# Designed miniproteins, single chains, continued (3), part 33

Each design is a single chain, and the fold is of that chain. pLDDT is the mean over its residues in the fold that is shown.

## One batch from the design tools (miniprotein)

Design m9184
Fold by ESMFold2-Fast:
Structure m9184 (fold): chain A 113 residues (1-113)
Amino acid sequence: SPEEALRELVAFLRDAKQRLEELIEKVKNGEISIEEAVEEFQRIYDELKARIDEVKPLLDPETQAVLDSFKASLEAYLERVRQAKTKEEVIEALEDAIRTLDNLIAYLEGRLA
């Protein structure tokens, strides 16, 4: 059902948020390079995009537009990480990605209430 698809998407988004938070900590601690951070964020983005594209046809046009805007925002953050010259620039882009993700989770949970 559309409700079950949305609940599963919210769970997937929460998992992606945790992975991004862990990625920020690894960057802060110097455990991974900027190049490795780009690769991991790319994997998270690709997985999120695939899951959204599977669920999107089950949803109303307004929610579809919100998901398209979300994908575009994440792609822009990924490009910011690719262009980053410092770990601080990487962290800022990942923190912006988490805030955008939190906003989407809140929006989708509001539709389930």
Scores: mean pLDDT 89

Design m9185
Fold by ESMFold2-Fast:
Structure m9185 (fold): chain A 60 residues (1-60)
Amino acid sequence: SIEEVNKRISQATPEELEKIRDELAAKEAASTDVEERIDYGTVAALVTIRLVSEKLAEER
């Protein structure tokens, strides 16, 4: 579920975020429900933003 995925994201390391992003992309592609596809796509975008933010913080 989306709620379960959001909980995983809040507790994830950067390495885990990469894997979660791949899983979300696969679920979005496999989903036949428009609302579910939008939800997975939105969460995947948020994971990408967080991952970029973590990498930028590490580079400093």
Scores: mean pLDDT 75

Design m9186
Fold by ESMFold2-Fast:
Structure m9186 (fold): chain A 56 residues (1-56)
Amino acid sequence: MTLEEKKEELRKLLKELGFSEEEIEIALLTFEELYTAGEASLEQFKKALEEVKKEK
């Protein structure tokens, strides 16, 4: 799976969770930075976002 495919999967999840378009773009930029630095996987990032949304 490419970085672009991972970003699209994350975008779909964020839309499903009801995040705004601006929040989605910020999350995708943050994910790209962390992923390219080797600090986070797609699954870890998805879990964190789901947790944040469920708490609110």
Scores: mean pLDDT 76

Design m9187
Fold by ESMFold2-Fast:
Structure m9187 (fold): chain A 63 residues (1-63)
Amino acid sequence: ILDEIAELRAEVERLYKDGKITEEQYRKILGKLREAAWSFLNGDVEKARKYLEEARKLLEEAL
């Protein structure tokens, strides 16, 4: 899970640097990834998966 979050974060950072997503989209997606990581670290794997899927959906909608 943390590896999946880190990989998606790196991809989102690259897309933002390349100008393919806006700063607003970038910040929203990072917010969801942060929530996913925090939930996982607190033992809430179900909530972490939900936030990770929300981040993926936001990225799909941004592209």
Scores: mean pLDDT 81

Design m9188
Fold by ESMFold2-Fast:
Structure m9188 (fold): chain A 72 residues (1-72)
Amino acid sequence: MKVTFTTADGKEITVEVPEKMTVEELIDKLRAAGATDAEIEGVRNAVSDPKAEITAEQAKSLLERVAELAQQ
């Protein structure tokens, strides 16, 4: 699944998410795609357990929420 969002620095990035991953794997993919520290911190603040397993649907919802919060 592809998730596209706007970063805090105004860049649009796309992340390819597998069917299942950990929160830390999502953070690593965000760094590789060019996400800023603001997006990474947003994910860490939303999910306290970095080893928690999440689905592609959950990852998409989390990234969309983090992007919305970064705009405020």
Scores: mean pLDDT 77

Design m9189
Fold by ESMFold2-Fast:
Structure m9189 (fold): chain A 82 residues (1-82)
Amino acid sequence: SPAPEEKREARRARLRELLRALGYPDEVIDAVIAAWENAAASEEGARAVAAAALAAGVITPAEAEAIINGDTDAFAALRAAR
């Protein structure tokens, strides 16, 4: 199994790729990734980010669940299915 840092790097890279594919500028992508990395340091932080994004209408409840679970592959698949 990959080390936790390798998994974090893979999740960061996939999230960056997804946000870029959705047409977000680099400044917004960097801010979102920084906020997600800070929040993802804890389950409580991940829930807070998911709740804020859901309240802002930028993700679905299923995407929020993927963020809480740290499942960036599920998140990317759900976004691609839109």
Scores: mean pLDDT 67

Design m9190
Fold by ESMFold2-Fast:
Structure m9190 (fold): chain A 59 residues (1-59)
Amino acid sequence: SREEALLESIALLAEISAETSRWVAERARENPSSRETAEQAERGAEDSRRLAEELRRRL
């Protein structure tokens, strides 16, 4: 259905967002001066991951 296709698209975007945020967090962790950035990116990755899982669960 159109609703299922929309949910799948949003889930995919959330998955991409989670991967991107994890990549940013990993890079930021390499520099001690970027601690706050790493923490923010880690939280963003986790939030996006949880959103993706919730949307996938509803499909």
Scores: mean pLDDT 85

Design m9191
Fold by ESMFold2-Fast:
Structure m9191 (fold): chain A 90 residues (1-90)
Amino acid sequence: SIEELKEQVRKKVEEILAKTKEELAKAKSEEEAQKILGKALGEISAIVDEAAEEGRKKGIPKEEIDKVVAEVMGEAAKRIRALYEEWKAK
């Protein structure tokens, strides 16, 4: 159950990051890039929060949910940073 939750969240995060990469390619300024990346992080946070609530309703222990939230958010932050660096290097 926790593995299924984690995989579903990661899949949705991948979809957001793919769309963000496409939008970022069209950014003409640092300000536009930061707005696109900030929006992506906000969308990821919302999905993670929704998944955490779903996990609690299914009786998954809070400690396990908190670990998944921290892990997914940490991974997302690193990947958003990588997208920003890739955009700057173009």
Scores: mean pLDDT 85

Design m9192
Fold by ESMFold2-Fast:
Structure m9192 (fold): chain A 65 residues (1-65)
Amino acid sequence: SALEEYRARIEAALRAGDYLTALGLLQRLKHQFGLEAVREVAAELRGRLPPELAATLDRLVQSLE
């Protein structure tokens, strides 16, 4: 699915420390599918990421609200 592809790409960017790419992908996801899709992808990623990257993700998501 498109959301699964975004989740995988955002996870890879976060794990690589490429927060600019992660933010850009989150912005594109919001533009195409809305803020609810961002929240769904973020919820899935929180279950997959170490706490430090989950905290970084939460800061990026907050910047989109």
Scores: mean pLDDT 88

Design m9193
Fold by ESMFold2-Fast:
Structure m9193 (fold): chain A 92 residues (1-92)
Amino acid sequence: MSPEEITARTLEILEETLEKLKEEKAPEDFIEAVERALEWMRSHRDDPLEVVHTAIAVLEAALSLAEEEGNEKLAEWYRKKLAELRELLAQL
């Protein structure tokens, strides 16, 4: 994948993550933090490495929350998306 395609896919994963967090009624402050991270990533598309690292940090936090709440299906979804993000990072 090109760096531009990696950034676009990373943004898609974070947008899907935000939707999952809203569906689960995650803490409002966490949702707002993810929305701010997404906006930052959209304004920094010229830095694919930092965009992917930011997305990984967000998903690791989301995974921790899902595991704490005992939501195994969602935890598995975040683990799969984290694996995909790490593969994207390796292509940069």
Scores: mean pLDDT 87

Design m9194
Fold by ESMFold2-Fast:
Parts: structure tokens; C-alpha cells; sequence
Structure m9194 (fold): chain A 66 residues (1-66)
């Protein structure tokens, strides 16, 4: 599953989220711009959908499924 993550909040919130994403062995993270990332989940579809919903619920993130 692929989705774009755009950070709309503070730099501190961005750093925390990026560290969580990079730390997951099932995630491939590609920086598209200073505050926009392409995230590819390589695990199960169920876990990928759950991750998408969790990120989409964050008030400082805009998440778009690709």
C-alpha cells in the first residue's frame, strides 16, 4: 500500500513521526519535498490499512492514498 504524508504542524511533530516511520522495517519512506513523504507499506493489507487510518487521524498530518 502507498500513501503520501504531508506535515502541516510543527517541526517537532514532523521529526517524531518521521522517526516512527523510518523505524518500521515494513515501511519504505521516500522524501518528495521538505514536508512531504511517500510511504510504502510492504506488510499485510490489514496492517497497512490500520496504519493508514492511524496516520489519517493525526491532526498535524494530511494523508492521501496513492
Amino acid sequence: MKFKVTFTGSVEAEIGTVLRLIGDPNLEVQRLSPNTYLVTYTGSEEEGQRLYEELKSEPHLEVQRV
Scores: mean pLDDT 77

Design m9195
Fold by ESMFold2-Fast:
Structure m9195 (fold): chain A 91 residues (1-91)
Amino acid sequence: SKREEIEKKAEEYEKKAKEAEKEGKYEEAGKYYEKAAELYEKLGELEKAAELYEKAAEAYEKAGKEKEAEEAREKARELRAAIDAMGGNLP
């Protein structure tokens, strides 16, 4: 299904982000974490998306990409606020 295709792509980006981070390629890691987060957000997996936006922000910060870090951190905060407003009981 299209959902399964999105899930696989999200997992692939997350794996690429973790590998880039291990290699010290922080800008690349930030981009992959952000791409993975966007896909998990589309899947309605808001907790996972928020976590990955937070990781993207950390990676961008380490890369000296302050604007991208701020944008990713804000997306994570928005998702955390949405989760909290929904009672915080997401699977």
Scores: mean pLDDT 86

Design m9196
Fold by ESMFold2-Fast:
Structure m9196 (fold): chain A 77 residues (1-77)
Amino acid sequence: MPSKEEIFERLRDLIQRAMAADPSVSEEERAEILARLVEAEAADDDEKIEEIVKEVQERFPELKEELERLLAEYKAA
């Protein structure tokens, strides 16, 4: 079973790639969301990570299912 840290890295990578591929996402917005994710992980704040993931799902509905799966795996780890 992948570790919670490995699942978080996959989650972060997916979000980072999605934002990098969308020209409507500014560099400042991308950096802010990624910084929030890293800070929440460092604080062991699973609820904050879930909140950020839901925000990303609303912006990228095409990733909703994959993000939900990774979040569920992260919370279960």
Scores: mean pLDDT 81

Design m9197
Fold by ESMFold2-Fast:
Structure m9197 (fold): chain A 65 residues (1-65)
Amino acid sequence: SMKEEIEKLKKKALEAVKNRDEETLKKIFEELAKLYETASLEERKLIKKYVEEVIEEYNKVVLEE
């Protein structure tokens, strides 16, 4: 289902953040953006929530300055 695909992409994104793999993270965000175009309102809310969670984790783990 779309929800299961979104969940898998979130998990992969968090793994990419932990590995400091910005290229993989970018590709995952591109995939989430494509899913968002055909997603229902509830699925779009889920994607937005997960993107926000991933960005928060990225700021804690990867962003140094």
Scores: mean pLDDT 83

Design m9198
Fold by ESMFold2-Fast:
Structure m9198 (fold): chain A 90 residues (1-90)
Amino acid sequence: SAAVADAATAAIDAAAADASPEVQALGRAAADNIRAAIAAAEAGDFRKAAQHLTAAGILGAAAGVEGGPAVSAAVNAAVRRAQAVVDALE
């Protein structure tokens, strides 16, 4: 859903607001992958949705290395919410 994707973007942006431009770019890439995963699931492409959620998790872990645990926690929470949306779609 657009609401879940928008909430994910807002939470990740907030967590990375005072981080380096590189961490902000990794966070934005994670948010973009979460949005793409939801869109793929809504289109019935659950394989692509899973690939995007995996990519978001990897990007969140990378962002957390330099940006700290709040950034990785925000991405992980967003991925879990997006996974619930994907799982609810047949």
Scores: mean pLDDT 88

Design m9199
Fold by ESMFold2-Fast:
Structure m9199 (fold): chain A 95 residues (1-95)
Amino acid sequence: GAKEEIEKAKEYLKEARKALEEGNLEEAIEKAYEALEYAEKALKLGDKEGAKEIAEEVIELAKEVLKKAGKNKKLILRAIALALRAIGLIFEASL
């Protein structure tokens, strides 16, 4: 159900934050994308608020990756793409 999907999303967000703290920016992005996939599943099951909460946390994580990415164009573009996907999910959850 939606609750189990959100619990999985929170688990991946925790892994993403740990990777970010350890300086593994690529892993942080990958885990955050997994969190968004589970949030999208929760949204399809009717949990709009849970999906928005996960997406907002993903945006904050993407901002932190951008601050740490330096001149790495691939990481910058991936972090921007991650934030845009999260913004799109918030928009869909607001309908």
Scores: mean pLDDT 89

Design m9200
Fold by ESMFold2-Fast:
Structure m9200 (fold): chain A 64 residues (1-64)
Amino acid sequence: EVEELLKLKEAIIEELEKRGMSKEDAEKAAGMYLQGYSYREIAETVGVSEKTVREAVREAEKRV
C-alpha cells in the first residue's frame, strides 16, 4: 500500500514535469492529490490549468 502510493506519487511528478512544471511544484501537486485535494485546488496552488493536473494524474495511473 505505501509502496503503491509512492509509485503513484513519482509517476504524477514525472508526468507534471513532462508538461513543463518544476520538480518542486510537481512534488507539491502530487502530494496534494494524494491528500484528496481537487484538481482545481491543485491547479490554483501551482499555477497551471486544471486540465494539466487531470491529464498528468490520468497518465500516471495508467503506469501504476
Scores: mean pLDDT 83

Design m9201
Fold by ESMFold2-Fast:
Structure m9201 (fold): chain A 73 residues (1-73)
Amino acid sequence: MEEAKKLTEKGKELKKQGKLEEALEEYKKALEIDPRYYEAKVNLADVLLEMGKTDEALDLEVEILEEAVNSVL
């Protein structure tokens, strides 16, 4: 969890600098450590949308929605 959070924060810094591809890599690394880390998935989807990778972003948004529904069951 802590490591995934650290990678997600690094990704946010890279995104702020306009380094979308590097930010994407850091978010993917965070999800390799914690596949259910909501913040990393949201930020990854946002970066994918900014890069024009709409299909990949939508797939992640569906995963986020499914996990949110499962959290109330």
Scores: mean pLDDT 78

Design m9202
Fold by ESMFold2-Fast:
Structure m9202 (fold): chain A 89 residues (1-89)
Amino acid sequence: SELERRRRAAAEMLSKVAPPLVELIKAYENKDYEALEKAVEKLAEILGWSEEEKEELLEELKKSKDVAKVVGIVLRLMGDAIDKGLAEG
């Protein structure tokens, strides 16, 4: 079913994204921009982001003062990637 396919895709994506997302949160809290860039690169590889999408996210992350907003942006982009994958698969 469509619902089972979406649930499976979401679970697989979450399992791949969770480790670099935790790394991103820690890097952001510590203001470690080198670690932040590495975490974003890992997320971009998993989610299939373009170089432009990756740069836009990095700029937004550097401007944000709230880690919850950062997590929200990543989750939104993750949802977009899942929807695109399901439409193309």
Scores: mean pLDDT 73

Design m9203
Fold by ESMFold2-Fast:
Structure m9203 (fold): chain A 81 residues (1-81)
Amino acid sequence: VKEAIDKLKALAKEHGLSLEEVANLVGQVLEERYGVDKTVASIVTYELLSGKISGREAAEKLGISVQALTEALRETAEKLK
């Protein structure tokens, strides 16, 4: 999870995106792939990216596995390349 978060933060900086904008992109992936409510996904992802919660807590709040969360973060990073 940490590696995926670090990659997303680096890409956000490269593209001039805020953490809120990146959290919204991850939220869209979580909605499309795992059926998570987009608003909830965006808020929880923002908390994760800002260091307020752990990857474990984020996955629990979203109702998905840590692996699924990590895959969504990686997919979002690939879309930003």
Scores: mean pLDDT 82

Design m9204
Fold by ESMFold2-Fast:
Structure m9204 (fold): chain A 56 residues (1-56)
Amino acid sequence: SSMQERIERAGQRGRESFRLAIPALEREKERVADDPEMVENLDYALEVVERRLARE
C-alpha cells in the first residue's frame, strides 16, 4: 500500500503540474494574441499538455 500511495501521489503531482501549466499557457496566449505565430506555438503546447492530462 505504501508503494501504491507513492505511485498515486507522484501521478497526482504530475497531473497538478500539467493543470497549472494550462492557465499559464492561456495567459501567455492572451499576452501575445496579436502574434499569430506565437499563438500557434502556444496552442500546440496547450494541445500537448491536454493530451498528457487525458492519458490514463
Scores: mean pLDDT 73

Design m9206
Fold by ESMFold2-Fast:
Structure m9206 (fold): chain A 63 residues (1-63)
Amino acid sequence: SAEARELAERLRREAKELEERARELEADPNAPKEEVQRLVLRAVAAELEAVGAEVNLELGFPP
């Protein structure tokens, strides 16, 4: 469905943005270790959500 495709595309964009932010924060020597870890975990969670939505789209499942 259009809704499933839009959801998959949105979640993939969010995952990419979080991955980029996590990489930037990991590269910053002044970033607090706890904040780096939390952002990395958020990026991983977003990746899993995007994969799930993309799998559901491939299988024809609704969002």
Scores: mean pLDDT 83

Design m9207
Fold by ESMFold2-Fast:
Structure m9207 (fold): chain A 66 residues (1-66)
Amino acid sequence: MEKAKEYIKKAQELLEAGKDFSKALKLAGEAIGLAVENGDMKSYEEGRELAAQAAKKLGLTKAAAP
């Protein structure tokens, strides 16, 4: 249960430090997966936001859907 929050915290720390954005993205993605598995909407939303921030830092974000 707390593991999703632990991954969220680690991803936040990496983003704040300005290091390992790829690792931050991976940790945020894992937190999202765990949150979905456990029905934890709060951790899901937090993980999704962190993943978006990490992807933006990596230049990976794009919108291409009608």
Scores: mean pLDDT 75

Design m9208
Fold by ESMFold2-Fast:
Structure m9208 (fold): chain A 112 residues (1-112)
Amino acid sequence: MLGELIDRAMALGLALAIAERLGAPEEHLRRLRERGERAIAEVAAADPDPAVGRAQGEAAFDVGYELGREVMEIAEREGISLEEAVDILIERAGAPPRLRAVLREGLRLAEE
């Protein structure tokens, strides 16, 4: 449960970074920010110490956001698709299956 909530916060951070760089409509960006805050609040509620849980959720969202920036930088530099950029990032990082799933979910959420 807690790990799934953290993964969701991270995926939403990644989605926001990509959607912002792609110039998504403000309404879409607003929904992603709202969903991100909700995911962070759910991590906070799952921890015995809500302040610690919130910090963990915020950290996961921030890591996701930075990963989203890296995906965009790879895509722009190489002139490739976001899906191909995610695959390059996964390969370079030696990413475990769980992180691969988070990166792909974030990309899906950005394109909604």
Scores: mean pLDDT 84

Design m9209
Fold by ESMFold2-Fast:
Structure m9209 (fold): chain A 55 residues (1-55)
Amino acid sequence: SPREEARELVRRALDAHRAGNYTEAIRLFKEAMERFGLSHEELALLVQEVVDERA
């Protein structure tokens, strides 16, 4: 589903950030917003959901 594809991009972005690859993390977050039409607020909520899934 589009939501699961967006979550996959967010997971990859968080992995890049954790590895210290901030440029790649920013690129993946922007791709998620552009591809799935997410606002900054919607992206923030999706990031929270992905972080909570990993905890």
Scores: mean pLDDT 84

Design m9210
Fold by ESMFold2-Fast:
Structure m9210 (fold): chain A 63 residues (1-63)
Amino acid sequence: SALEEAGRHYIAGVEAFEAGDYETALEHFQRALEIARETLGPDHPFVRDVEARLAEVRAKLGL
């Protein structure tokens, strides 16, 4: 399902972030956010969690 795909991207993003691969983490969290917003809506707690993760990754990349 789309939600399972979003979850897989979220996990891959966390693993990439922990490995210091911030570019890969950014790609995975962006994909997770896209799917989660479409499936759950913008106000869902999971969407907020992914947005927080993206903010952390962007900070690491100087974005």
Scores: mean pLDDT 90

Design m9211
Fold by ESMFold2-Fast:
Structure m9211 (fold): chain A 90 residues (1-90)
Amino acid sequence: MDIIRAVDAAVDAAAPELLARVDALAAEGRLSPEVAEEVKRLIAGGGLGVLVGLATLLAVLKEEGRDTAAVQEVLDAVAAVVDAAEAAAL
């Protein structure tokens, strides 16, 4: 099995649940509208780029001294999807 294709497919399949999680975090006030929109844009882009994009956003927020907890939760959720897809492909 092509691990990269398996990961891309798993992230795409998880996108609706990940987007719902971002909407919930925004509704709870844990994500600003600006950050929520950026996270949703990254998730909508799909594939391995989601993990890289979220890690980059997290690093920028840390540099700015902004709250990273909600973005870290989304990154952890994407990482879990990637890890499960890699394990299933092996």
Scores: mean pLDDT 81

Design m9212
Fold by ESMFold2-Fast:
Structure m9212 (fold): chain A 109 residues (1-109)
Amino acid sequence: SLPPLPEAEVIRASPLGSDDGSFAAETVVKVGDKYLGRAIAASRNGYIAELVIESDDEETARKAVREAALAMLDYLDQGNVDEAIKKAEEIAKKYGAKILEMKVRRATF
């Protein structure tokens, strides 16, 4: 779950990538002595992924969430939810970062 935002500092927000019918975006926030990388990825086939990764280091949180979100988007564009989840977990582990939330859902337009 996400912490309350009134004491969180938004360090940066940026698009991670977009294609025709898909996009991903990140935000990095500081909460106490921790950094949270948050990403939203929307696939062209109607999946939405939401990911929150925690690290003690801003750059680690940013790199982990960016790489995980883009990998998830690639698999979700193929309709492969299980591999999207697995790859995000592998990437977080590679960076030594902690996944606080990972959610994949269908969107109706």
Scores: mean pLDDT 75

Design m9213
Fold by ESMFold2-Fast:
Structure m9213 (fold): chain A 79 residues (1-79)
Amino acid sequence: MKEYNPFIVELFRLAAEAYEMLKAGKKELDVAHELAKKLGFDTSSLSLKEIEEKYPEVKLALSVAKMLLETEEWVEALK
């Protein structure tokens, strides 16, 4: 059986955490800082775009979370 890459598992966890934070109304920049902090990176002086450019794992996790949140908002709007 092939062992899972720990970083890929961590990426999925970050996406889930980002999704919960965005759903709670937290701003994208604040979410990006929290995700980077969980990865051990200090991004306190960086903009959202700089964080996404320098840390592609944060960008991917945040993008997945935003897509899931947007999909839920569309489903709720159709109720």
Scores: mean pLDDT 74

Design m9214
Fold by ESMFold2-Fast:
Structure m9214 (fold): chain A 59 residues (1-59)
Amino acid sequence: AESQEVELVAPTGETRRVTVSSAQEVLDALVELARAAGASPEEIERIRAEFAGADTAPW
């Protein structure tokens, strides 16, 4: 699989660019970014649900 550089936006407003190889890595990085920025457990669950239901870019 090829690596992709993506811009992540946490619900706290924090943004970060990371290199990922799959949609799962994008989700994991976004969740960690949100946690580092102080997002609540509820907010983190919302991120996971949105990512699972979103029509994300193909990986």
Scores: mean pLDDT 68

Design m9215
Fold by ESMFold2-Fast:
Structure m9215 (fold): chain A 119 residues (1-119)
Amino acid sequence: YLDLTIKALEKNYPEEMVEFYYLFLAKLALQQGRYDDAIKIAEYILEKFDSARAYFLLGQAYLKQGKYEEAVKWYEKAIELSKNPTPEMYENLAVAYEKLGDTEKAEEYRKKAEEIRKS
């Protein structure tokens, strides 16, 4: 079902537009609680695009599933790939570390998010 929709987008739209629609579909799946679908879509994006936003979506989906170590892994990859990481990236990484019991790292990354927002 979802794979068929993704393939239809690839056939009918330019590559740039395809990435945009995949990101939209992944966000929609997250909002609907379809976390496995969100992961699958993000993985499809990453096969075609080296996308910090897709790594961030993977982190969010794993966080929602309670897979906190995976969430940390993908958030760190998103930050690594981003020339200018967003406050949201650091805040979500902080939440994942807090869920793992690493309060010190959680505080560190929340502080980084706040400093970026002040800038």
Scores: mean pLDDT 82

Design m9216
Fold by ESMFold2-Fast:
Structure m9216 (fold): chain A 69 residues (1-69)
Amino acid sequence: ADEEAARHLEEALRALEEGDVEEALRHTKQAEKLGRAGLKIGAREAGEALEEGDVETAMRIVRSALEHA
């Protein structure tokens, strides 16, 4: 459900605020699998940014996806 995907994105954001990129990436991948539409796209894009080492962009994408959920 989208609520579960949003929960994973909230946990990804928390992990990023704590500097735990590995945990954040795990949560973004779960959100991508469980989410639909905007949440799925946001989770995928945030995960790609994290794989490229762009934590600031990933955090922005996660916040935007949660705001529009």
Scores: mean pLDDT 83

Design m9217
Fold by ESMFold2-Fast:
Structure m9217 (fold): chain A 95 residues (1-95)
Amino acid sequence: SAFDEELKRVSTKNPELARVLQAIRDGDLETAISLSIQLLQQTPSSERLTVIQAILGSAYFTQGPKAAQKIKEELIKRLPELSKLIEKAAEELNI
């Protein structure tokens, strides 16, 4: 699948992001949220939107809009300084 290709590509370039995407695929949203917070705090400002888009998009297309909405809300709650970027990423998915 396109998701499996993306996950394989990401695991080589950003293994921490690959761990987040794997937790999402496994339906382990609590682990995905915790790993996303750690990853985003360490991600350069210029790369944060792309990383958030990968996280929310992966949740949306593998687990559905409800799971993506849950991740969105928890990320905004725990990383309020990134709320504008999270809202921007979510806007593309209509969530």
Scores: mean pLDDT 84

Design m9218
Fold by ESMFold2-Fast:
Structure m9218 (fold): chain A 60 residues (1-60)
Amino acid sequence: LVEEAEKALKEGNYEEARKLAEEALKRDPTNGRAWGILIEALLKLGEVKEAIEALKKASA
């Protein structure tokens, strides 16, 4: 999941990267790499509010 999310992010498939990162976090919410991918994907999609919320959760 995390590796697939990172690959999607690199390919510019930001919606898929977001979805895969969210699935990875459902399995392991302590996965910092998945949080990073989710935040970057949300920023690329222009979902700034969602990106800020994800950053707050990642930092807690």
Scores: mean pLDDT 81

Design m9219
Fold by ESMFold2-Fast:
Structure m9219 (fold): chain A 61 residues (1-61)
Amino acid sequence: EERIAEVGREEVEKYGMTHAARILTAALLVRDEGLTPEQAAKAVPGVSPEEVRRALERAGL
């Protein structure tokens, strides 16, 4: 079902960027609100606690 392959690729890239934004939002909740990675992951749908922890580690937080 590749009727509009270019449009499909744009949507996939949007989803990837949206997921990165969700991870960043969860990491900011840990930093600014003092939530645990588990609590932040529950507050932001589609993000795992492991992704939040890795984002915090990579950001030097």
Scores: mean pLDDT 68

